# Designs tried in a protein design run: designed miniproteins, single chains. Part 51

Each design is a single chain, and the fold is of that chain. pLDDT is the mean over its residues in the fold that is shown.

## One batch from the design tools (miniprotein)

Design m1766
Fold by ESMFold2-Fast:
Structure m1766 (fold): chain A 83 residues (1-83)
Amino acid sequence: MSEVERQAEAELAFVEEQRKNRELYANGIIKLAKDLGVDEETLKKAEEERQKILDDSNAQVEATRARVEKALEDYRKKLEEEK
């Protein structure tokens, strides 16, 4: 397995773990708001912040996958030129 392929796998694993951790954090915000007995407007804002965190995390994973695929394509092209 090439260094480029190993780095690609490590980077994808890293952003997926970050997405999981951000989801846990976002769920913690909602739980904290409910435990504190905040008003309905404040709870709605907390739910909007949770959704934003999830959307941002998903966008980061998608961007990383696109970048990694581009790097792998460039690497494959270089290998063909070295034939």
Scores: mean pLDDT 80

Design m1767
Fold by ESMFold2-Fast:
Structure m1767 (fold): chain A 113 residues (1-113)
Amino acid sequence: SKYRKALEEINKAIEEGFKKITELIQKGDRDGAVAAARELGEKIVEIVEKYFPDYPNIIERVKKTVDEAIARIEAAFNDPSLTDEQKIEIAKQAFENVALKVWLYLRLIELEK
């Protein structure tokens, strides 16, 4: 229940957040797109902290994974050689990697029973 609820909330946050990021990139609002990506990352961390507050090592791994994803997205959004389509694809891949790694980290909690 708790594990499933966390993953459902994370997946919904990524879906809604990524739609906003895509719209901002397409409008040329680079700063808004970076801010939206940061807000999405913060929301993912908040969801993990809400459901798994007693797992500081897992929370730290999630924060690090999010920070690395945001750094990659920010670098891509500031690269004038990249198209909007390439920027959107990099952001998509970064958040897909976040979702996968968070899923793996939460599975570690299940195994520690």
Scores: mean pLDDT 86

Design m1768
Fold by ESMFold2-Fast:
Structure m1768 (fold): chain A 95 residues (1-95)
Amino acid sequence: MEEEIRRLLAEEQALREAAAKRPASAEERAAAEARNEELVRKLLEDEEVIKELEENLEEAREELAREDDPARRKAGELSLRIAELALEAHRKRKA
């Protein structure tokens, strides 16, 4: 699950870079990787982050439904899937 979330975050970042229509600098790429590692930790351990994901999930779905850019829509689909996996993992831990 952790590896799956990490992989999806990397794919989402790659799609955002493609949508921007410019290559990312080495510095920008390193910053994105560090951010993704922090997000993986928060998604697995931070209950406050999980609560925020639950509250924002509906808004994220609405934004995805209105996105006409294929690359941005794909990135949004990945973000939504990451959130759903994190919520499912947290829920199973409570059960």
Scores: mean pLDDT 73

Design m1769
Fold by ESMFold2-Fast:
Structure m1769 (fold): chain A 77 residues (1-77)
Amino acid sequence: SSRLQQAQRLIRLGRQHLLQGDYDSAIQYYSQAISLSPRGSPVHRDALTNLSVALRRQGRYDESRRYGRLANRERRS
């Protein structure tokens, strides 16, 4: 599978763990998806957005804001 297909799979796994309240696993899956996806791609932006949500749910507000801003910047670029 391509790196992008692997990144998409990791985002789906992260989402499943997020819905179950397993924020640590969700964060790890989203972080891996970020590493496998090209900067500026829709997959990279999706991984950043989902990471931001997981961090917020874990009370990591400053990190959540940073990754949310990165995702928004990619949407505009």
Scores: mean pLDDT 88

Design m1770
Fold by ESMFold2-Fast:
Structure m1770 (fold): chain A 91 residues (1-91)
Amino acid sequence: DVPPGHLFSEEEAKEILEAARSGDISKLSPEVQKYLVVLLASGLKPETIAELLKKEFGLSEEEVELVKRFLEGMEAELDALWEKYKDVKLK
């Protein structure tokens, strides 16, 4: 469960960090992948999401940079994902 006032659950945060460390999006569950795409499509920047994870879970500066770089990779593919999902409601 997501703690009150947090954007992510502890399990989601661990999953994101593991995916960022490996550089492998398939380490994310489909639900977390969709959630991150929705956040990025809503205008949240990779650096903002990484800083929120730092605030919520106490990530190190190295972990923040890894997450930021990983999410920048997702944001670079966002236009292709958005074009694919243009007729589908994002959740």
Scores: mean pLDDT 76

Design m1771
Fold by ESMFold2-Fast:
Parts: sequence; C-alpha cells; structure tokens
Structure m1771 (fold): chain A 73 residues (1-73)
Amino acid sequence: MAEELERQLRQLEHAADRVDADYAAGKLTPEERRRHYEVLAQEARTLSEQAKPVDPELAKRFEELAGRLEARA
C-alpha cells in the first residue's frame, strides 16, 4: 500500500512539473494550466484521504501538494 501511494505521489509531482514546463514553453494557456492544477489538486486530496489510515505522514505530503497546486491555480 504505502509503496504504491508513494509512487502515485511521485507521479503527481512529475505531472505538475510537466504542466509547469509546458506552460513555460507556451504550450498551455493560463486557463489550461489552471484546469490542470485543479485536476491534480483534486487527485492529491483523494489520495491523501486514502493514505490517512495507512500512512499519516504520506497523507500530509499529498495535502501539501494539493495546497501548492491550489495556490498556483
């Protein structure tokens, strides 16, 4: 469980980095970037809830990622 969730956290972080890179390269509009951040933040919140009973520290890392993405949206 924890290793799978850790892999999912890394995948979300990589996805966010790709959104940032695509935006910097002019491949995304500000509205498209915002939508991507909203989707990733929602996914991170869902995974945080799933992680809470198994690994509270990992759940907190998902929440922190969601908060950072929401702040950038």
Scores: mean pLDDT 84

Design m1772
Fold by ESMFold2-Fast:
Structure m1772 (fold): chain A 78 residues (1-78)
Amino acid sequence: MSIYKEKDTMSDEEKEELIKRVFENLRKRAEELGLKRALEVIEELEKKASLKVPEFTANALIAIGAIFDELLEKRKAE
C-alpha cells in the first residue's frame, strides 16, 4: 500500500548516502581536532555500517564516544 511506497523514497542507496554523510562529518570533526585514535574507530565503524537503524545508531554512538574519550585524554595533557 502507499506506506510501503513511502519507504521507497528512502532506498538502500539513500540510506547508504545518509550513513556515509554522518560518518564523514564525524571523521572530519575528529581530523579537525587531531583525534587520530577516534578517526581510526570511525573509519572501522564506517566500513561495518549497516542499513539497519539500530546498528547504525549504535555505531554512530560508539564513534561519538571515541571522539569524547580522546578529547578528554587530550584535555588531561593540560
Scores: mean pLDDT 69

Design m1773
Fold by ESMFold2-Fast:
Structure m1773 (fold): chain A 70 residues (1-70)
Amino acid sequence: SREVEDRLFREIEERIAALRAQQAAIQAKIAASGVVTEEDLAELAKLDQQLADIQAALDHYRRKAEQMKR
């Protein structure tokens, strides 16, 4: 249904925003401390991958919704 897809778009956008905030927090911590750990690099790489996957899903659902709208 349209309402379900609209909610999924919103939830995905909120998830992207949350992941971006986590990424920014790690980057800010590194900038403030001047220290980069393997854990921080691994977490940033994980967040980048999750962001890419979720953005692709959002783009897919947006295209599908536009096609159904006519």
Scores: mean pLDDT 80

Design m1774
Fold by ESMFold2-Fast:
Structure m1774 (fold): chain A 76 residues (1-76)
Amino acid sequence: SKNEEIARKVVEALLAGDEERAVELLKEAGLPEALARELTRIFAEMAKKFSRETVVKVLAESLKIALSNPEVAKKV
């Protein structure tokens, strides 16, 4: 899915230490900057404790939920 493809690229950026690239990828996916930065911080910490595959799956699901809820975008 497109969300899984985006999640994979975001996790790759996080593992490379490029958090700004992760934020830009999440913004390109349709997330407001504040939420993109918050998710980047959360998933950077998760990437230290969980396998890459687990982090990709959790992030892909988080993107589906966030993009399906317009109320989340109101905090921009």
Scores: mean pLDDT 80

Design m1775
Fold by ESMFold2-Fast:
Structure m1775 (fold): chain A 78 residues (1-78)
Amino acid sequence: MPSAEELKKKLEEEKKKLEAEAEALAAAAEDPEKMRAVIEKAIEAAEEAIKRLEAGEPAEEVARYLQERVAELAAEYA
């Protein structure tokens, strides 16, 4: 399992990737506005996860939070 510091770096990288791919993902979606909302929420989830890691939360707890958030976003998009 990655350390909290490694997980934080990975989340920062994924956040930047989502920001970079947002236009392409929205353009490919049947509902671009809905896709933009999902991407925005995913970025917010990554930011919250980073804050939790900075607050000293265990990486395993933060990973569980992210898994739950991803499942919620998948359901919202469906």
Scores: mean pLDDT 78

Design m1776
Fold by ESMFold2-Fast:
Structure m1776 (fold): chain A 75 residues (1-75)
Amino acid sequence: EREELLQTIEQHSGPEAAERFANSPEEVHELLLLQRRIEERVRREGRPPSEEEIELARELEPLVQELAEEIRAKL
């Protein structure tokens, strides 16, 4: 999970960006992984996301945006 996320960052932003992301707080990493896991589950099951999943994604979006801005600032 985390390794897949780091690999994705590495492919799009380079290995330096992946290393900087890896140094982020553990809780932020777990939240980002949780969002990705929900998206993968929905895709795997071939269904639309549930209201519960949409609500959780909305709650996580500000934190994911903060992380994305932090990564961009480190680039």
Scores: mean pLDDT 62

Design m1777
Fold by ESMFold2-Fast:
Structure m1777 (fold): chain A 97 residues (1-97)
Amino acid sequence: DPLEEELRKLAEELKKKFPELSSLVDELVELVLSIENPDVRDVAMALAISSLKRALSEKDLEKAREILERTIKIVEVMRENDKESVAEAVKKALEAE
């Protein structure tokens, strides 16, 4: 899966840049990959990839942490609603912010 390969590569790069964020990065990756609905998982994977790229562009550890924590919260809501339609899972995730 090209998305999973990109996700894992970006996760490794972020953990190398900010070792203090390793546990949050691992939590995000495991959370995304634990989503049973493949369509919801693909959306969560794309979001996680985008967020990891944003975190990698940050010079401040605190800003990178905030991006990861926010993304984890969104993905958790997607996972909780993964038995619903993709649209409903995404809607509930956005409302949780």
Scores: mean pLDDT 83

Design m1778
Fold by ESMFold2-Fast:
Structure m1778 (fold): chain A 119 residues (1-119)
Amino acid sequence: MKEEIIKELEEIKEKEKDEEIKKKIDSIIYLIEAEKYGAAAVGLLELAEEYLKKGDEETAEKLIKIADILMSKTTEEDKIYYKSIADKYKKISEYYESKKDYEKAEYYKKKSEEFESKV
């Protein structure tokens, strides 16, 4: 699982031309290898927001899916990231609402509320 996630992130990095985004992907891979899943999930959702702003919804959705998988593996020590994660899901929800994708907007709104309730 961890190896498969890192491979997918390396494939996204290979297709990326923005050096700052490549560095962010490297930092996220480092956090995943260190099993810092809460911090990695925050970074993944921040990158997803950047890809959504660029109109690359396919890459953004891959990053969100990886964040969801990592969040299923978080421990009590990762709770410090839950407010940031909730805030990121709220922004993603607002993006899809602006695109009139109300099903995705509601899905990410519920994700935001789930993590906000855990803070």
Scores: mean pLDDT 83

Design m1779
Fold by ESMFold2-Fast:
Structure m1779 (fold): chain A 73 residues (1-73)
Amino acid sequence: SRDSDVSQARNSAQRRRQQLTQQRQSGVQSGTLTPSQVRQMDAQIQRYQTIIDRMDTDPNSISDVMIQSIINQ
């Protein structure tokens, strides 16, 4: 169902966001990330947060194509 697909997409986006956050923290601590790379990762983390927030507040505004794309990442 669409509700099930939204839940799966949300869980996928949340896991991806957590992975990016951990990679950012690790990369900053190890000195392997440039300031530009940190900014790019922060932008990606924020994009996933925006998608998660949109799924929580207005899931019907998100296309089935976008939901399936997130699940299949």
Scores: mean pLDDT 86

Design m1780
Fold by ESMFold2-Fast:
Structure m1780 (fold): chain A 78 residues (1-78)
Amino acid sequence: MKEVEELIKKAEELESRARQLRTEAQNFLDKMYEEAKKSKDPKEKAELVGKGGDFYFQASREARELETEARELREKAK
């Protein structure tokens, strides 16, 4: 794979996906915190915050993997 344009395009797509995942995870986390504030049950509060945190952590790891792949593609595009 030596097509510079194709490598750059793929890197940009991966970077865009990483940004979307981070934004979605942050929005979901914020929503879970808002719902947790409305709950009077400590267990429900912990579950909601946990769901937000779990998704944020998973999405952050996935975004980092996509960012790493994008970086490798850019390095191959010489």
Scores: mean pLDDT 83

Design m1781
Fold by ESMFold2-Fast:
Structure m1781 (fold): chain A 113 residues (1-113)
Amino acid sequence: MLRLTESGGGTFKEGSSLTLSSKYSGPGKVVLVAWWKEDAKGILSFVASLGDKVLYSPEYEGRVTISYDAERRTSYLEMKNLKKEDTAVYYEVALTEDGVLAFGEGVEVTVEE
């Protein structure tokens, strides 16, 4: 079974930047990756995806970059100009060629000031 190990969370200052990463372990070729956020109100929102095309949520377009390193089986979400509203738990979802979905356990991000 494909497993996602997420990292890069923590506490950050407004206006700074962060990089979240997700490393994939186990069988299956990843064909799509997507980052989602769950805010303090429990609202789940789309952030970015990378498959045949790159897609960004309008509120993140220009502030985030999604990438995938196939050799290292690791995806990255780089976020710039952090806002208080970026405080959330961030989840990656990966889809394999076989149609299997794998979910990260979530990484906590707190933006202060």
Scores: mean pLDDT 85

Design m1782
Fold by ESMFold2-Fast:
Structure m1782 (fold): chain A 98 residues (1-98)
Amino acid sequence: EAEELVDKAIEHLREAYRALSEGDFETAIKHLEEALKYAVEAARLGHPTAIDILRAVADLAERGYEKAEKAGKTDLANKFRELAQSARAEADRLYAEA
């Protein structure tokens, strides 16, 4: 169960990276939201990889923020920033509880 959630999170993270590389910010955001959701659920089930995935989601969302901001896509940039902050906060919380 937890392993399946990790696999889904990684798959969505890879799709987000691809979409961001193509300049498809909306698709990248959707995949990052799914990756965050699956990573949080995997963390609730105690999967040790969940923290690393949450950090990867935060890092990619931060890159998305920079690219969307430079493209003048303020609403999309704000969504990336919110995703980065949420993923980072969850990773930090889990690390502190370990």
Scores: mean pLDDT 87

Design m1783
Fold by ESMFold2-Fast:
Structure m1783 (fold): chain A 71 residues (1-71)
Amino acid sequence: SEIREKGIAAGLPEPEIELAEAIYNKDLEKIKEASKRIAEANPEYSAEEIFEGALKQMEALDKAAKTPPLP
C-alpha cells in the first residue's frame, strides 16, 4: 500500500499507519479499531476524539475527490 509505505518512511507508529490506510479505504470498522489503539498509546486523547478527527479527514478527502467541474 502506498499509504503504508509513506507512513513507514515518515516514521509513524503502526496504529497510525493502520488508521491512515483505513481512512483512505473508507473502512469505518478499521478506523474505529485503529483509533482505540492510538488512544491507548496516547492517553492525552480519547478514542472518540481520534475517531471524530479521522471521520473529518475522510470527509475532506471524499469532498476533494468529488470537486465539481468548473461552471
Scores: mean pLDDT 76

Design m1784
Fold by ESMFold2-Fast:
Structure m1784 (fold): chain A 77 residues (1-77)
Amino acid sequence: SVQTASAESDGLKIESELDPEARVLKITATGPGELIKELAEALEENREALEAEGWEITELEADPEEGKLYVTLKKLP
């Protein structure tokens, strides 16, 4: 079963879908292009910290012109 959640913070709308059987978390962020760029940069800079918590970024696609960021996280074995 897929679990979904939504949150809004500082001009960003964040939607998440967790698939616990596949051990995958998909995140979509929507907002101003500058905030999308900042979020994408922050995720790349914090990639090692996420891996230390057991999550690997398998997909990170930023489209600042459309105000979208797509992130896929996979739980490490």
Scores: mean pLDDT 81

Design m1785
Fold by ESMFold2-Fast:
Structure m1785 (fold): chain A 66 residues (1-66)
Amino acid sequence: GTVTVKGLVATVTATLTDESISAACLACALGGAYGSRKGNILICAGPEGVDKADIKTDDGAVLTCK
């Protein structure tokens, strides 16, 4: 699906574990929250992005939720 990035980006010094990424994806898909679920992750979700969420770092890199 498609996803829109909204909110703050994750810091480059922050460690994004698989658990943190999973929580962020879950928040985007199920909660529709535009904020950090684990406190250090940029969460994004759109109507089409409920299945997929992209986490964007401050370097502009995109981490796709599986």
Scores: mean pLDDT 41

Design m1786
Fold by ESMFold2-Fast:
Structure m1786 (fold): chain A 82 residues (1-82)
Amino acid sequence: MDSEIKRLQEFPDVVVKSAQEDPEVTSTLAYMQSGIYKSSGNLELSKLYEEMAKAIEEGDYDKARELSEEISKLEIEILKEK
């Protein structure tokens, strides 16, 4: 749990770095994760990953960071809930 929380806390920095190095691959992975969450019924995380992918495609790395921070917070909450 502690190591998983640390990984999620580092997620925004990892996303921004990856998007700056390879925006096409990073946005594609975000769209794939959005699809996974949609298939599992988590529409909120699906929407956030989709919006983050679009921000990366637009070169809006500030928005991508904000969305990745929101994703990280929600994923940490899910991890703590059970």
Scores: mean pLDDT 82

Design m1787
Fold by ESMFold2-Fast:
Structure m1787 (fold): chain A 55 residues (1-55)
Amino acid sequence: SMMEQLQQRLADLERARDDLRGLRDAETDPESKARIDAEIAEIDETIARLREKIS
C-alpha cells in the first residue's frame, strides 16, 4: 500500500541519517563535517515531508 511504501521509505531514510551521524562523529575535517551535516539536513527535510503524507 501507499502507507507501507511511505513507512518503509521513512525507515530507510532514518537509517541513512543515523549512518551519516556516525560518519560525522568520526570525521575530523571541518569541511567534510559540514558536507555531512548538509546531507543530514536534506534527509531531515525529506523525512518531515514524508511524515506529513502519513495518515
Scores: mean pLDDT 85

Design m1788
Fold by ESMFold2-Fast:
Structure m1788 (fold): chain A 99 residues (1-99)
Amino acid sequence: SERARAIAELVARFIAGLIGPDELAEGLLALGVPEELVDELIQALINEDFARVVELLRRLGVSLGTLAEALRRVMAENELSERGRRRVEELLAVLRAAE
């Protein structure tokens, strides 16, 4: 769905270091994500608890494939710092191993 792709893109942009937690929260709320789930998702992302991130995204209708596509798009369409690119590549490797 368009909403699932938009949620995945915001999360991917955060992982890539392109947006901060306040921008992520604002974007998720604008997409109709409940405040409690926004807070839980941001906390999981900050703690790099990727198992919890995947669980919360699945509850929001975001598949591993949708997240992987968003991460690849962000990496292809944006000039990332070395750290941001590495974080995106590391998570893509985790998602590929889970397939």
Scores: mean pLDDT 85

Design m1789
Fold by ESMFold2-Fast:
Parts: sequence; C-alpha cells; structure tokens
Structure m1789 (fold): chain A 100 residues (1-100)
Amino acid sequence: RPLTTQETIDELLALENPSVDALIVAAQAAIALDDIEMLKRILDKAKETLSEEELIEVLKAAVKALKGKPELLEELVKWVEENLSEEVKEAVREEIKSLE
C-alpha cells in the first residue's frame, strides 16, 4: 500500500548513513509509484550521505528504472543539473544515452 511504502522510505531517510543498496531499492520503488517528490527526497539524502562514486551508482540505477517514463526522467535530469557536479552530470548523461 502507498502509505506503508512511504513510511518505510521515511524510516530509511531518518538513518544517518543509509546503504547504497537501500537507496537504490527506495529510488526504484518511488519510480514504480510515479512519485517524483519521493524520488527527489531519496536523491537529496543520497547526495548528503554518499560519496560521489556511490551517488553515481544510485543515479545510474534510477535512470535504468526510468526507461519508458520520459516525464519522470526529465524531472530527474533537472534535479541532477541543478544539484550535482559536472562529473556526476556527465555520468548520468552517458547512462541516459544507453537507454534505447
């Protein structure tokens, strides 16, 4: 149920250092629910707690999960362009180009 999924994600986001794998699963769940606000909250947490390399791993997983969801992919691209370094932006752009 969406409420239970939201509660689970809220508990994850309350952790000081959630794992890369947990953030990937949470991002995939938000994408499956078409919940862009939930996805942005997960990505904000990833940006705060993860290394640049780990953040790129989460973003690549999110891009793959967004295959066939161009409107949500556009929102993810906007968040990346506004919030991340050029190195991370290039990694995300390359992953998007791999979606055919």
Scores: mean pLDDT 81

Design m1790
Fold by ESMFold2-Fast:
Structure m1790 (fold): chain A 99 residues (1-99)
Amino acid sequence: SDAARAEALFASLPEEARRLAEEILRLGDEVLEAAKRGELTEEQLEEAERRFRELARRLLELAPDENMPTAIGVVLRGLGALLGGRWVLEGRMPAEALE
């Protein structure tokens, strides 16, 4: 039920906001995958952080009030992925902790 509800809430986002949310989630997944493989570089992470900041700003500006909890949830998930990647890159956390 929770997965179906989350999917319905995500699908209820306006087209542009949904595309931004999808890009944020994809960006986070790419950072985590690279970190798990030991392939994440400082340059790649800094580029991802810049892209995330712009995508998050636009998503929060475009999301209607009724969709704001969903938009915030996406932003927090993306932020968590970037922080996880950074901590692995800095040696503060083993890559296995991302499993």
Scores: mean pLDDT 83

Design m1791
Fold by ESMFold2-Fast:
Structure m1791 (fold): chain A 110 residues (1-110)
Amino acid sequence: MEEEKARLEAEREALRQILRDHYRTVLGLPDAEADAYADQKLAEMESLTIEELEKRAQEHQRLADEYRAKAKQTGPGEGERYQRLADLHGLEAALYNAVIELKRREEELK
């Protein structure tokens, strides 16, 4: 129980760091602002139901797959743009899926 709670807290912190790094590298935000946005985004995701999180994860994965396919069909410059969009949507899908797993494990501990 306590070991599982510590693991959940560690996984939550890992998600926060992924969001922070995303805001720093993609949006060029200062560290303090990136930290604040990561905390806000994680809290927003945690406020959603599992059904809503699954719907968002599926939509982002669908977009990632579509943009990846477009990247393969287009020239270098345009293909690189589609590849970046695929990577961004893929990251969003992974983050939503990670929050779903955290919520499911939290429910098992209640």
Scores: mean pLDDT 80

Design m1792
Fold by ESMFold2-Fast:
Structure m1792 (fold): chain A 64 residues (1-64)
Amino acid sequence: GAAAGYAVGAAAGANAGGDAREAGRLMSKHIEAGDVEAAARALAEATGVSEEGARAAQKSGYEG
């Protein structure tokens, strides 16, 4: 499920410092609220990858 995407986002946020850490926190909130799309956007911002790349990563982990 979403665990792989969450773990990547959280690790990137912690490693990249304050700005990315805040983005990682927002991503966590969006995942808890069930907003995977908003979580993907926050993940893209936190990791510095494109939104498209973040969506692909989330899809790989969440796709059933």
Scores: mean pLDDT 58

Design m1793
Fold by ESMFold2-Fast:
Structure m1793 (fold): chain A 80 residues (1-80)
Amino acid sequence: GAAELLEKLEEQLEASEKEADELLKEGQLDQAILTLEVQLGLLQISLALAKMNGDDELAAALDELIERLEKRLEELKAQK
C-alpha cells in the first residue's frame, strides 16, 4: 500500500541525507549538493508515477518530501 512505499522512500531519503551529511563533514559541499539533487530527481519521478496511478495520498506525501529536500538544497547552495 501507499504507507509501505512511503516508508521505503523516506528511508531512502534518510540514507541520502546521511551520505550528504558525511560529505559535508569532509568539506565536500558540491558533492553533498549533487547527492541530494540526484535524490530529488528520484522523488520527482516517483511523484509522476503516483499521479499517473491516481494515488493522491502518495502524491501528496511525496510533494511534502520534495518540498523539504528543495529547502535543504537551497540552504546548502546559500553557503557558497
Scores: mean pLDDT 84

Design m1794
Fold by ESMFold2-Fast:
Structure m1794 (fold): chain A 80 residues (1-80)
Amino acid sequence: SLEEIIKELERIREETKDPVLQRLTEQAIEAIRNKDVFGLEITLGLLGIVIGVARLTNDQELLEEARRIAELVEEAIRLL
């Protein structure tokens, strides 16, 4: 459900140490609440850039967190 996705995104936002992921999770939550599919697609694109950077820098924690957020955003898009 969208409410469960929001709850998980809020958890990640609170637990992540990365300020970019904090902002992207905040933007994703707002986009879901506003039923803004286009905003979610933009957020997904930005998460793709973060994933690319994490792979290039061998940052496994950033990679795992960014991939999890991307999976939740993709699920939200499918449900909207």
Scores: mean pLDDT 89

Design m1795
Fold by ESMFold2-Fast:
Parts: C-alpha cells; structure tokens; sequence
Structure m1795 (fold): chain A 87 residues (1-87)
C-alpha cells in the first residue's frame, strides 16, 4: 500500500517538478496517517491517488500543486495530524 502510493507520487514528481514540495509534504502526511488507517481506508486512498494522477494530465502545474496541497491538508485533518506547510 504505502510503497505503491509513494511510487505514484514519485511518478508525479517526474512529470511535475514544480510540485516537488507539495509531493514531499503529502508523503510525510501519508507516512503518519497510514498507521491510523484500516486496510479498507488505505485501499480507498490508493484509488484516490491513482485518480488524482490521471486528473493531473488535464491540469496546469499550478492546479496540480493546489490539488496535492488540498489532498495533504484534508488527509491530515481527517486523521488528527499536524497540517503540512503549504508548498
């Protein structure tokens, strides 16, 4: 699960270098959130990341950064984690 999520984010980083800071922030939130999540929640999150990667193909780099920041913020809030710094 986590390894697959990190692979998706590394692929996004290669396609959108401007999103590096946002991707690194999301990775930190994922590493902290994963131990608090059920296997079902982890599978839903993995599907969400795949959908995000697919949607990114039709977005500007600025929109990709905003979407990644929003995703990280919502995930942190849902799991009671410190909010990541905006990228």
Amino acid sequence: MLEEMLEILEELKKKYPEAEKAIEALKEVLKRAMPTMSEEEQRKLLRGLRQLAEAAESLSPEQVIDMLNLFAHLLAQEHGLPLPPLA
Scores: mean pLDDT 78

Design m1796
Fold by ESMFold2-Fast:
Structure m1796 (fold): chain A 82 residues (1-82)
Amino acid sequence: METVTVTLTLPNGEKVTIEVQAPATIEDIARKIAEALGLDPEKVLEVLRAHGIDPDTVVDAASIEETARVILELLREAGLVP
């Protein structure tokens, strides 16, 4: 099992770091982002589903950082990030 450390830059310029065990589901990554940002994970998952993203999709270590960035961008568009 591989641990992937991802540093995300928020719209306000702040940085948050998450650690994800690979392989991971998109839900696993979304819940880690929600925890780091103090958001309700269920609201994050609702945003992903509204954009046609299946939270049950499994991603490998190489895709985790890109997936996390996509999730953050969708949360920004939904007005959920600070």
Scores: mean pLDDT 84

Design m1797
Fold by ESMFold2-Fast:
Structure m1797 (fold): chain A 62 residues (1-62)
Amino acid sequence: SKELIREHARAHAEKVYQASPEAARRLAEDSERAAKEMEKEGGKKEDVETLRIMAEAAREFL
């Protein structure tokens, strides 16, 4: 479910942030870039959404 994806994304982003705030920033940037690239290339909406959720989760700690 989308809720589970958000929970997993937040847990992952939190661990990344605890290890390195700089790594969390890169996670947010890379995930946003990947989402835009996937959407541009006609990727699945669910995959694009998952990447945007990860970018949002990472930014939450910044």
Scores: mean pLDDT 86

Design m1798
Fold by ESMFold2-Fast:
Structure m1798 (fold): chain A 104 residues (1-104)
Amino acid sequence: FEEEVRRLAEEFYKFLGLSPTPEDTEADVRAAAWSQKAMEIAKKYIETKDIKAAAKELKEFAIEMFKALKKEDTLKKIEEMSEEEWLKRVEQLVAEYKELLKLL
């Protein structure tokens, strides 16, 4: 389970075009926890079909998390991401969540 959450965090770093550094090990763990939150958002909005609300909530959570980590460069990149990019990320998270449900 922890490995799957880490994989989701790694995929998100790839999506942003970022590479983690050795100093980012703790940020990786927190990004994994953030991926857990993103999956909860995906689960909630699968039933409501309000994917735009899910994208907005995910973006706001990402901003708060990376602001707390003091990663200003990543924060700028997150703020510059288009709505369409966030929608694609939510769709990917929804697909991954559905796959995880099949294993549970």
Scores: mean pLDDT 65

Design m1799
Fold by ESMFold2-Fast:
Structure m1799 (fold): chain A 81 residues (1-81)
Amino acid sequence: STAEEIARARALLPGLVAELAAALGDPALRAELEAILANSASPEEFLVAVYELLVPRAAEAGLVDAETVARIQASVAAARA
């Protein structure tokens, strides 16, 4: 069920935050991600906020191409609708 899927996704989010922060090596970014997680009402809201924070930084670092950025931005816009 959707509720069960949401609950499972919520259980995974703290681990994903820890892995993202470790991969980026930035304690300040970890604090920002943990604040986003704490203040997000849903996994969708959390993912939207994380994408808005990280995608521009990843694009500037050359980790993602413009086509991938455009697809992520389209998904974020759809999630807000």
Scores: mean pLDDT 67

